# Ledger of designs, part 31: designed miniproteins, single chains, continued (5)

Each design is a single chain, and the fold is of that chain. pLDDT is the mean over its residues in the fold that is shown.

## One batch from the design tools (miniprotein)

Design m17054
Fold by ESMFold2-Fast:
Structure m17054 (fold): chain A 94 residues (1-94)
Amino acid sequence: SELEEVEKLLEILKTEEIDSEEAKEAARKLAELIDSSEEVFEYAKELLKKIFEEDKEAFLKVLKIMEEVVKPDQKKALELIEFAKELLKKDILS
């Protein structure tokens, strides 16, 4: 299942070192999955919001790795990054 793959890739991003090749490869695969499917994109937003609410450090780590690997033509993956940045902005102001 593509949704199960998203969950596995996010878990890798939460647990691996920020600068590891494993984390970067997981982030690249996640970006490709998100960009290929509206369902995957919406599910990734839901999971990322949950990570934001439960573990801010893991959330920041995922966001940083994704920002490093996402390509300019991966529109849905870029939209996910913008969604994540809006969550941070609202949290600082609250």
Scores: mean pLDDT 83

Design m17055
Fold by ESMFold2-Fast:
Structure m17055 (fold): chain A 57 residues (1-57)
Amino acid sequence: MKARQAVQDLIDQGRAAGKPASADELVDAAVAAGATREQAQQIIQDLGQQRGQQELS
């Protein structure tokens, strides 16, 4: 889905630039790509689980 790619890109760019995107910015990017707010939250949750493994350990 385009929304998933938009969120992934923002996370990657934020990490590379040293300015991590906020949750609101990620939701806005997904919505701009055509996702609903619910879909955006689900995408962010899935991506967050992959990147946040250490915090949950």
Scores: mean pLDDT 72

Design m17056
Fold by ESMFold2-Fast:
Structure m17056 (fold): chain A 81 residues (1-81)
Amino acid sequence: SADFAIARLEAAIARLRALRKTVTDPALRAAIDAAIAAIEADLERLRTEDLSVEEQIGLVLRAIGLLLDIERQLAALRAAE
């Protein structure tokens, strides 16, 4: 259901906000802010549009992908220290 997809996107935003608090690097902060904005836009679509199950799954997978990309960037920065 849309409620499940909404809950998953909200969880991704919460995780990104938590990561944002641990990051001082300006470029990674900007990347996290951009990822949050993208997921918030997708969340608005889930709330306002009658999306198919396939479209809902696509938005969940996109949110997971954005979160994994940020976690990869954070790991790379920490490895470079």
Scores: mean pLDDT 87

Design m17057
Fold by ESMFold2-Fast:
Structure m17057 (fold): chain A 59 residues (1-59)
Amino acid sequence: GEMGRRAGEAGRAAGTAAAAGASGYGKDLHFVPGGREAARAGSAGDWRAGAELALRAGE
């Protein structure tokens, strides 16, 4: 339903952001602002978790 549609769009955005992050993030293993940025992204992680759950429920 509507949740599945919104979750699909959110999943697409998360996929793009993850792919871009992995490209640089995988090379950075030191304590840098990148770790804090990932923690900040965690505050938006709830929408991703909700989007994945909504996608499964939308099936």
Scores: mean pLDDT 48

Design m17058
Fold by ESMFold2-Fast:
Structure m17058 (fold): chain A 100 residues (1-100)
Amino acid sequence: SLEAFRETLERLRKEAVEAIKNGDYEKAAEIVEDLLRMAGLPELAKEVRDAILNKDKSKLEEILGKVREQLETARKNGDELRAYALEAAIDVLEAILKEM
């Protein structure tokens, strides 16, 4: 259900924020990778893990820009499930970038 999916995304977002606070960037990277896969972006999911673990701010900003463009497309197409997954990924990526 949409409600159960939204609850799952909220749990993942909270887990990622807690991981970032604890310096567990491996766990934060796994969560973002999963969120991007759920959003139908498997190639960006592969790139994001390495970018987070290497603290590659420039690459993360590039990925964030692409994810934001995909969010606008999902919203225009009425793809609510994809839009929610992309919003969760953006929130986690912004939290990681803020600590860099």
Scores: mean pLDDT 88

Design m17059
Fold by ESMFold2-Fast:
Structure m17059 (fold): chain A 72 residues (1-72)
Amino acid sequence: SMENEIVSLAVSAMIWAMAGDPEAGRALVEEIEKKITPENVDTVIESAKLLLGVPAVREAAERVIKKAEEVK
């Protein structure tokens, strides 16, 4: 499902950032940003809020939350 895809991207972003590849982590958060729809917006916001705790992707996560709130 699209919701499962968003969660998988968020988990992967966290794993890459924690493994010391912040660029890969940010690229995966950018993929979430491109996949925002009215149907998945709540899942996107919840996933991005978890990523706010990861410094390497925090700014990208904040951008995703802002864009998702505009779609909502």
Scores: mean pLDDT 84

Design m17060
Fold by ESMFold2-Fast:
Structure m17060 (fold): chain A 63 residues (1-63)
Amino acid sequence: RPIASLEEWKAYVDEHGLFAVRLIISNLDIPEEEKQRFLEEVERDPSRAYEVLEEAHELQLKA
């Protein structure tokens, strides 16, 4: 299946909250160190969820 767009991820987070951020990040083909960094960042400051998704999406595209 093609990777979902950043807009789809943001819409999913808007409907389902921070649970959706954790679910998206945990299912990415990126290093575990990056997953942990993103999850810690969102737990520390939930208002940064969109910025975290943008970074994660870009990192996934480079993989």
Scores: mean pLDDT 78

Design m17061
Fold by ESMFold2-Fast:
Structure m17061 (fold): chain A 61 residues (1-61)
Amino acid sequence: GIEEKIDELMKKKGSDTLTIDEVAAIAQEELGLDPERVRAALKAYFGSDTITKEEFLLLFG
């Protein structure tokens, strides 16, 4: 599922955070969401270029 994809990506990059672009890609692949809208929303809500797995699941889980 989506959580497993997040865990795999974080393990590969050696980080406990996801970039906005990585979040947009996962949301498109797993949830069918528009990646441009996801990027815009994340920038508006967090004011950051990265989010945690927990923040992703809170918004999209």
Scores: mean pLDDT 78

Design m17062
Fold by ESMFold2-Fast:
Structure m17062 (fold): chain A 92 residues (1-92)
Amino acid sequence: SEKAAKEAAEALLRVAEKLEELAEEAEEEDPEVAEALRRAAELARKLAEKILAEKDTLSEEELKRIKEAAERELELLEDGEAVKAEARAALA
């Protein structure tokens, strides 16, 4: 479904935008965390682009799962301090 692909891609682009915002906030205090968050944002954008380019490759059920996963990630990203702390722990 074109609608399912657009909804999944839009959710992933919102994740990318939020990760980029958090990266900008982290840049002065922890440039390594900022870079990790920007890389995560780039991966989310690339996945969104791939979904839109290959609309018929993924089933409607797979697209729905991607959308739901992205929406859950957006909820987690609301706690920016926890996200930055987790990224720092992962880099250690």
Scores: mean pLDDT 84

Design m17063
Fold by ESMFold2-Fast:
Structure m17063 (fold): chain A 97 residues (1-97)
Amino acid sequence: MKISREEALKLVEEATLELYKKEEVKEKFSHLSEEQLVGSILGLFEVALSQLGLLDAEELSLEQVKEAFDFAIEQIPEYKEFLEELKKLVEEKIKSL
């Protein structure tokens, strides 16, 4: 299953916004606005895609999206719990397309 890069980034943004509504997420990221958190997560995801050789990929498979999250977790282990929840939510959204 493949989705466009733009759709993948949109689903990551939507999932990040959904998780930001949780009180524990707002407390953990209290130094960031909603827009700043979304920007940081999208930036991290694009860095992960770049490191996997997917920077210029117009389409992404579900496995490539999952690999990008795994890379992001390895880069920022302090955010592991949040990024694993985000990965699961994005995977569920992609499977529902």
Scores: mean pLDDT 82

Design m17064
Fold by ESMFold2-Fast:
Structure m17064 (fold): chain A 98 residues (1-98)
Amino acid sequence: MKEEIISLLNKAIELVKEMREKYKDNPEVVELFDKAIEHLKKAIEAVEKNDYETALRHVTEAGSYAVKAAELVGDEEKKKEITSLFDKIEQLLRKALA
C-alpha cells in the first residue's frame, strides 16, 4: 500500500506539473499549482515516515489548490482527472489510517 500511495502521489505531481506548463502564462494559476506541488511533496515525506494523518492533510490541501486552478482556466476535463486521482489517493490514505 505505501508504494502504491507514493506512486499515485508522484502521478499527481506529474499531472500538476503538466497543467502548470500548459498554463504557465497565468501567474495566479501557476502559484496555485506550485502550492499543490509543495503539499504533494510534503505528503510523500509524511508517507515515508508512516504519518498517514499528516499525508492526508497535505493531499487535501494540494487537491484544493489544483481544483481551484483548473476551475480558473475552465479545464473541465483536467478538473475531472485531478478530482478522480486525488479521491483515489485520499481513499488509500484513509484505508491506511483504519
Scores: mean pLDDT 89

Design m17065
Fold by ESMFold2-Fast:
Structure m17065 (fold): chain A 82 residues (1-82)
Amino acid sequence: SLAEFIKELLNKKAKVSDEAVKELAEYALQLKERKLPEELMFDLLKKAIEGTLLKETDLSKEEAKKLAEEIAKEVVEYLLSQ
């Protein structure tokens, strides 16, 4: 599932709650259903993931931003391949 995919990507580098993973997966699916442009979907997901990382982990702003960009890219690619 998308939630399991996001959890695997996050947990390799930072521990995030199952609740936050579920919310991110639901948000990603909502963006796909709205048929937003790929670039906008990426930007919105990146911001959501960065916010979650800053809230739940001790990562610096720079580390959270970089990890959020990497995960958002993988999630967008996953959504577009379905």
Scores: mean pLDDT 86

Design m17066
Fold by ESMFold2-Fast:
Parts: C-alpha cells; sequence; structure tokens
Structure m17066 (fold): chain A 62 residues (1-62)
C-alpha cells in the first residue's frame, strides 16, 4: 500500500504514514498545496518525511 511504501522510505510507522498521506491527499484534492511544516508538527515527524510522502501521494494520484 502507499502507507507501507511511505513507512519504508521515511522510517515512520505505517499508522502515521497513512494519516500523513490522507492529510496530503485531502489538501491536493481541495486544490491546495499541502503545508508540509504544519503536517510535520501535527504528526511529530520530520519535514523531509512529509516531503517524501507528498511525492508518493502525487505519483499515486497520477
Amino acid sequence: SLAEEIARRTGVSVATARRVAEEIRRALLAGQAPDLAAIARKYGVSVEAVRIAAGLVLEDLA
């Protein structure tokens, strides 16, 4: 799954990866750029992890 791939690449848990991916997907489907720093703070993960997740969500939506 997308969440499992995010977890593998970032080292975050699958549960956290799923929540981060859902937040990014929600922003993108609303026509908004995801606020990577805000998402990182909310879930206690690095901005780099959110950036990697955003790239994978964009690939999944293509």
Scores: mean pLDDT 87

Design m17067
Fold by ESMFold2-Fast:
Structure m17067 (fold): chain A 63 residues (1-63)
Amino acid sequence: ATQEDFAKEAEKIFAEKGEVNIGDLNFPSPGHANAVASDVLAKNPDWALQGDGGLSSKIIKKV
């Protein structure tokens, strides 16, 4: 899957649950986690990263 595919899956999960656990996305390598998080946050300025950007992090709505 491409970074675009992972970004779309993250947006779908966010729409359904209001948050995304980065570890729930099936990445080909650990390096993809931070790249996908950065891409998703750049496209969704009202979203924020909770954590260090690793697999234990979440994407949440900004307060």
Scores: mean pLDDT 70

Design m17068
Fold by ESMFold2-Fast:
Structure m17068 (fold): chain A 58 residues (1-58)
Amino acid sequence: MDEERQEELATYRTIAATTTDPELKALYQALIRALETMSWEEYAKFLEQQIQELKEKL
């Protein structure tokens, strides 16, 4: 993995480990899995979709 992906993964893992909100924990675990299993292109598309869903709810 490139450095940017490693830094983002580390951040998401920290948030997932420390959050007490099960919905937020599930969201960050999904992001971690996407980063680990998807290509960068697929991950970018997945992230855009998640951001749009969050904007709609906020």
Scores: mean pLDDT 74

Design m17069
Fold by ESMFold2-Fast:
Structure m17069 (fold): chain A 68 residues (1-68)
Amino acid sequence: SAEETAKEAIRLAEEALELAKKGEVEKAQMLMDRAQKLAVRAYLGGETEGALEAGRLLREASKEIEKV
């Protein structure tokens, strides 16, 4: 379901953010790519709120990578 897809996107985005904070840039980028693809799928499936939350976390992860 779109809801389950959004939850997985959020989970992966949260994990990517934690990896980015630890300086594990390559691993963070891999999870960010996967989370972004799931967030887009969830959004197209009508799960706007979850997709936006995943997007917010992905922007935070990107900012953490830029600090390195």
Scores: mean pLDDT 87

Design m17070
Fold by ESMFold2-Fast:
Structure m17070 (fold): chain A 81 residues (1-81)
Amino acid sequence: KIEKAKELAEKLRDLLVKAGFDPETADEIAQTLIDYVEKKKAKPSDVVAAIMTAIAAGVEHPELADEINKTVLELIKLIDE
C-alpha cells in the first residue's frame, strides 16, 4: 500500500511539473497525499486542497488531464483501503 502510494505520488509530481509547477510545489502536493495514505497527521483540508490543485492543473492542461485524474483517483482508492 505505502510503496504503491509513493509510486503514484511520484507520477503525480512528474505530471504537475509538466503542467508548469515548481518541483518543490509538486513534491509538497504529492507528499501531502502520501502522508494522508500513511495516516500521518495530514489535515483533511490540506488533502482536499492538494486534490483540487491537481485537478485544476488538468483543466489548464487538457493533454495531462486524463493521467492526472487517473493518478489522483488511484491515490484516493488507497485511502479507503
Scores: mean pLDDT 75

Design m17071
Fold by ESMFold2-Fast:
Structure m17071 (fold): chain A 81 residues (1-81)
Amino acid sequence: SAAQEVAIETLEEMLKLVTDEKIKKGIEKVIEFIRKNELSISELKTILRIVYAEISKFASEEEKKKIEEIVRKALEKLDEI
């Protein structure tokens, strides 16, 4: 679905900013989960918020601001679907 494509693209953009290998593997597993399952827009939004919250625990303030903007734009796109 268009919503799943938005969520996957968003997670791939987050992967470019993450340096921690465990977090990268976690995000890759989430992308695979989205690819294998038909998820609602509400479920995709929840996943993006959870991933952002987990990354934020280990990210610098500068990185958090960039990731927050990526997630904000994705949530806005999902609201338009």
Scores: mean pLDDT 85

Design m17072
Fold by ESMFold2-Fast:
Structure m17072 (fold): chain A 105 residues (1-105)
Amino acid sequence: NQAEIDRQVEELLKRLDDAIRGRLSDDEAAETVRRIAEIMDQMTEEQRQEMRERLRELGLRSIVRLTANGPNATQESIREAVQTMLNVTLTPEQIEALLRGERVT
């Protein structure tokens, strides 16, 4: 249902803006990022592009931290979520560095 996807994309973009401005708790931001990853393949190309631009504004380190927010998060699940959301492939070493708050350049 495209109308339902369009509604979810609009809501998630607004929540992502709130996360970028530091208005969400880590749990709320993590839930937002998880939902984005889940529906990314159902988005139009234009919606994916807009979402990726906002995700890049949030920042790679924040996205990695937020995708790691959960008792069952693994390096592989974090890598897959980041690849889906940003079209970026991270090594295990890069994921660990980002989780430690180190810059990956």
Scores: mean pLDDT 82

Design m17073
Fold by ESMFold2-Fast:
Structure m17073 (fold): chain A 65 residues (1-65)
Amino acid sequence: SDEELAEKIREILKEANPKFSKLNLEGALAILNEIKEDPEKTKERLKLHGISDETIEKILELVKK
């Protein structure tokens, strides 16, 4: 489900950068929807927040399903 996938993304982001420690489910769902709509723009946004290419690729692979 999108909810389970969003929680997984939330956990990965929280582990990758403490800046995401307050990311809630709604915020994680918004990120998931952005990846589905525009993965390129979402990659740029995540990089701006200090997330590595390796971590971003892992998240994108989870969304592909």
Scores: mean pLDDT 82

Design m17074
Fold by ESMFold2-Fast:
Structure m17074 (fold): chain A 61 residues (1-61)
Amino acid sequence: MSAEERLEELLEELKKVASEEQYESAERLWNEVRATGDEAAVEATARLLERELKILKEEQE
């Protein structure tokens, strides 16, 4: 799976557990990073979203 595809999957999962404001912030960040074409920045953003998603899922009981 490419970093871009992984980031899209993370956004789908985030949409299920995050607030509307959190989701909009993540989507905006993704659009900005995607526009740069920097693969390392895309990968770093995916890792950040994976960590945030894990925290949000752990907060849901």
Scores: mean pLDDT 75

Design m17075
Fold by ESMFold2-Fast:
Structure m17075 (fold): chain A 83 residues (1-83)
Amino acid sequence: MDEFFLRLADRIEAQVDEVVARYRAGEISGREALFEVEVLLGMARIVRGIAKLTGASQEVLDRIDALIARIDAVIAELRADLA
């Protein structure tokens, strides 16, 4: 079960990186990038909640918490670009 949550965290992180790369390449607007990254933050938080409820290890919870912190930092950078 832990491997499943770690793979989900990796997939969410890869999607965040793809959104940021497309924004930096000028393929999507900053508003579109912000919306997509905020959706991915919501997904990461849901995954964290399910992992906690299903008794995932502290290693899994720490990995997801680190991902959430990284996504929050990306959102802050995107919001600064839009100000």
Scores: mean pLDDT 89

Design m17076
Fold by ESMFold2-Fast:
Structure m17076 (fold): chain A 99 residues (1-99)
Amino acid sequence: DEEKKLKEEAEFYKRLAELLRKKAEEVPSMSPFEREIQAALLRMFAAIERHGSEPDPELARLYEEAADRLDAGDTEGAKRALLEAAEREEKKAKELLEK
């Protein structure tokens, strides 16, 4: 039962990492309005990581950085922050499977 829950959580973090990598690829083609929407969503993700049941302040900082870079029109900075957030999510998946 516990092992099954850990596998389900790990799969969730792996899928989230893939979505973040996909978003990083999309950043150069985003309209200004799409960047505003994406930044708002990333700030919500950051709030969940800071104040949720399993807080990750480093991941929250990466989401906040990505949002700030998108708002500034720094597409390269935004892409890098999203890829770092994806790596952090993938690391969380691996750590869960080691328990």
Scores: mean pLDDT 83

Design m17077
Fold by ESMFold2-Fast:
Structure m17077 (fold): chain A 80 residues (1-80)
Amino acid sequence: SKEELIKKAEELKELAKKDYEEGKKLLEKGIETGDLKLILRGIGLLLRAIGYGFQAALLAEKAGDKELAEEAIKAAGGKK
């Protein structure tokens, strides 16, 4: 149903936001400390955030929720 698509899109948007924020923090810390493992983990989370954000946007568009689709893309890129 439309409601199920919206709920799934919102869940994926929150996962994208969480991965973006954590990935950014790990990347920044890795650069500051010269820790390659933290840098690679940070990059991995940022890539996963992009995936979740785009998946959420596609589900939101299928449900006809254009605003949620835009929010999902912004969450993946850390934009408000």
Scores: mean pLDDT 86

Design m17078
Fold by ESMFold2-Fast:
Structure m17078 (fold): chain A 115 residues (1-115)
Amino acid sequence: LEEKIKELKKKAEEKLAAGDNRGAAKALAELGFLYFKQGKLEEALKAFEEAYRLAVEAGDNGTAAGAYAMLGLVYEKQGKYEKAAESYKKAAELLESLGDLQTAKQLREKAEKLA
């Protein structure tokens, strides 16, 4: 587990150095999810924030939406319900732009219940 985290961090750094923002964003999203599973919420937040930024730079709205949905889950687990609601709403907006209206609606309803 710790070994896989080190591998994903190295992969993200290598992808970023190569100018592969999409590849870096995906590696950082994977890294963030592993941190989240371990309860390392602060490290998970940073990884998902970077994944979002790089995904937007790469035009990868799918990875960007996933990163915001995961930011919502991390904030919810921290008891930061207002920030969780905003993150779910941002993920829903990105999913709507991709035509995934059903998942977007579910995330909007979740956001409304939290804040």
Scores: mean pLDDT 85

Design m17079
Fold by ESMFold2-Fast:
Structure m17079 (fold): chain A 70 residues (1-70)
Amino acid sequence: MEIRRLPASEARAIADQYAQIGQRSSIRDADGNQIDIIRIISPDGKTITSYIFRRIGDQWIVSRQINQIP
């Protein structure tokens, strides 16, 4: 897992780029903070990469998770 803090403008640009090749879901947590999740499936269908974008003030916390399918 990789976690990065990014400015809102940079996080938006990265999220928009990944959304072109993946599936985007937007939710809000119990405190009303926005969470965007982008899931990208590899061409062979065996790897799912998930990017999780969580807003904290004017910053975004970005984490990456990789799941392997047999």
Scores: mean pLDDT 74

Design m17080
Fold by ESMFold2-Fast:
Structure m17080 (fold): chain A 90 residues (1-90)
Amino acid sequence: MLLSKEELIKQLKSLTPEDQANVAAGRLLQMRLDGASEEDIEYVENAMIDAFKTYSEEDQKKFIEKLQALAEQSNDQRIKDFVERLKKAE
C-alpha cells in the first residue's frame, strides 16, 4: 500500500539511528514475506534513502553501521544491497 511509505518515514523521524535501521530492515523483510512487488519494495527503499539524506553525518554513519550488522547477522542479501545504495547516496 502507498500508505506504507508515509507511515515508515513518520516512524523513522521519531527514532534513534539504530532503531531506524532496525525498523527499516524489519519493514523490508516483512514486505518480502507478504509478497510485495519488487516495485513496491524499491519505492519504500527509495523513500528510506530520501530520509537518510536528511540525517546528520553522525546519524548516517550510525544508521549504516547498524543496518550492515543486521544484514550480516541475518545473511540478508537484499539489505546488504540496500546498504550499498545508501553508501552511494552519501
Scores: mean pLDDT 76

Design m17081
Fold by ESMFold2-Fast:
Structure m17081 (fold): chain A 100 residues (1-100)
Amino acid sequence: MIEELRKETEEKVAELEAKGDLRKAATVEAAGELRIMELEMAELGAELIKLLLEDPEKAFEWLKKNKISKDMAKLMMATALDLGLATEEEYKKAMKILEE
């Protein structure tokens, strides 16, 4: 997914640059980078949801070790739900564990 999106973005940027549409190329590149960051956050959020459901103590240690706030953890998990990487039921259970 992420590697395919990087390649697709690079190909589209190159096409637009070849046509001389530098402003549009820059916009596509920026949008692609934001989308990749969103996907990376969603993948981490999905892994966090799974970890909270399987081993809450390990999940909390992982958050503390990486200095991830509860608000950031909530954002990551919400992004995973929005992108379909987690079910609504899994998200709700993980959120309840995180909020305690």
Scores: mean pLDDT 81

Design m17082
Fold by ESMFold2-Fast:
Structure m17082 (fold): chain A 89 residues (1-89)
Amino acid sequence: ADTAEARRVREELVERLLEIGELFKEDREKALEKFKEFLLELAREVLGLSDEELEELRRELEERFEDPETVESLERLMETARRLAEAAR
């Protein structure tokens, strides 16, 4: 059923997000790459974006991740998300 499949997908997405959050402590560059991959996969699987739209999104993400302020903001958000997820377990 769609409801059960959506729940499984959400669980997988949460697990991947937690992995990326942990990577920010070890390797910021690798964490950013994984986060870009995660967003593109979300856009394809959940939002149903076309290959053309995904290519445009990839370019925008690359440009945004060249901004040090954006990178720092993402790192803080991911650390907050990791702490909240860990507290909930």
Scores: mean pLDDT 72

Design m17083
Fold by ESMFold2-Fast:
Structure m17083 (fold): chain A 89 residues (1-89)
Amino acid sequence: SRMEELEKAAKEIEEYAYKTAKSLGVPDEEAKKMGEGAGKLAKEYAEKLGIEPEKLKEIAKLGLEYLKAKANGDEETAKKLEEEAEKLA
């Protein structure tokens, strides 16, 4: 069950990273590779560090939203995301 939950979380991270990359103008082929890499890396580190699947998704989502905000020059959103990350630490 836990491994299935972690695989679901990794797939959601993959899809979210892909969508984020596309929203930043990354070509579809490169965006797919970025998504796949993000999902795989997240799963491997969560397994090694014992990170809960739900917390993994929260961390990954914050990181991707932060990158999108910074890329778009949205400093207000970037600051709010940094504050949310501090609460997870």
Scores: mean pLDDT 80

Design m17084
Fold by ESMFold2-Fast:
Structure m17084 (fold): chain A 111 residues (1-111)
Amino acid sequence: MLSPVELAERHARIQELLDAGDYEGARREILEFAELVLREEDHPLVRRVVEIIRELVEEGRIEEAAGVASELLGLRIYALEHPDDTAGFDALAERVLARAEALKRRAREEE
């Protein structure tokens, strides 16, 4: 299991790759990050969020996939800091999934 610091460093790498215009590197790091979180947090809502990340990546929506990965990081950190708060985790996971679903369905245009 990776520490919260190691998870944050992996996520920071995604942003560095995007800032450098390395979308292929960002794509690989996003998918690896999502798989790693799913391996440590086998929760049905986490699985659905990871599926959305994979779909966004497949659609070439790499920056949006990185945004969802950022929310997945927050969810994993919450699980590590509050291991006995199943209700709080479930509520946070439902909010993350709802935002990811809304992002996937909306037009890529900001207007």
Scores: mean pLDDT 80

Design m17085
Fold by ESMFold2-Fast:
Structure m17085 (fold): chain A 62 residues (1-62)
Amino acid sequence: MEVETRILRPGKVAGIRVKTTTDQAEADAWEAEASADPRVLAVTRIYDPETGEYTVVAALGA
């Protein structure tokens, strides 16, 4: 299992967005979208090699 977290900006977390896919290109697109959103404080990407699933978690500010 590989976990990568990028902190984009400081702030208080008010919510999270979670998306899961087996398509790496789709996961990459979701990370890029989250990184471009000014409401997003941090993005975490999780890869599970046993299932082949990529999970992208975006922490949203208040």
Scores: mean pLDDT 81

Design m17086
Fold by ESMFold2-Fast:
Structure m17086 (fold): chain A 119 residues (1-119)
Amino acid sequence: SAAYQEELEKRIREELLKIVQEVLSQGISLPLLDLPDFARYPEYKDLVENPLSLNQIIDDIESGKIKTVEEFREKIKQLHENYLKLNPEDSEVRKQAEAVYELASKKLAELEKKVKELS
């Protein structure tokens, strides 16, 4: 039913927001909050097909543009891949992007298991 779908989407939204709040509680997320400074990354537009920031992901969850665990997983993966393209292997920002991706992926796996147990 429409009411069941709406309640499910609301619960998923609340759980996804809890995951992003956990990521934001870690200082490692700071470089990923907004789009990179294009003066510092002039190659951004040439290397990154789909520009993305954590704040844009948060906005998309709150607005209902991201409705599922799978959609959120794809956005977090895209954010990680964008930072890998822009940053050298030994850079601090790349290590921070990796840590954000690992934390978010771990929390998503926990949520997916919980959703399956409740279904």
Scores: mean pLDDT 82

Design m17087
Fold by ESMFold2-Fast:
Structure m17087 (fold): chain A 61 residues (1-61)
Amino acid sequence: AEEYRKKAEESTDPAVRIGYYVAALVAEGRLTPAQARALFEEAMKKGLSIEEIEARADELV
């Protein structure tokens, strides 16, 4: 879980960054894989920040 958050922070590619962050939320038990997929697609479409992704995940938990 923590390793995915680190990889997200170290990535310069927005898609890779968001992907690792969403994977961290699944590994932490905060999202199901289906919720993670939906959130990833929304984040890429809307250009969500990591903070906005965290807030959206908190709404689902």
Scores: mean pLDDT 75

Design m17088
Fold by ESMFold2-Fast:
Structure m17088 (fold): chain A 85 residues (1-85)
Amino acid sequence: SVIDKIRAVLEEVLPRLSPETAAMLTAITNNVISLIEEGKPMEEVIEEFERQVDAAIAYLRSQGRLEDAALLEEFRERVLEVLES
């Protein structure tokens, strides 16, 4: 399922993140999964995911946390590929 694919991407990225960023990404991912389970239109799911993850990336960059930011960019691209397929 789409949800299983998203969870697989999260599980691969989580061990590479700081604990604070891992918690933030888990919260974003759980929110997106909830929208899918509620039957929200895929365009709304994508828009909400992009809004939340882009805000997190911008925050990490502003704090000089460039490695975590790059990992969230990787996560973003991989999850969008799943959602858009």
Scores: mean pLDDT 89

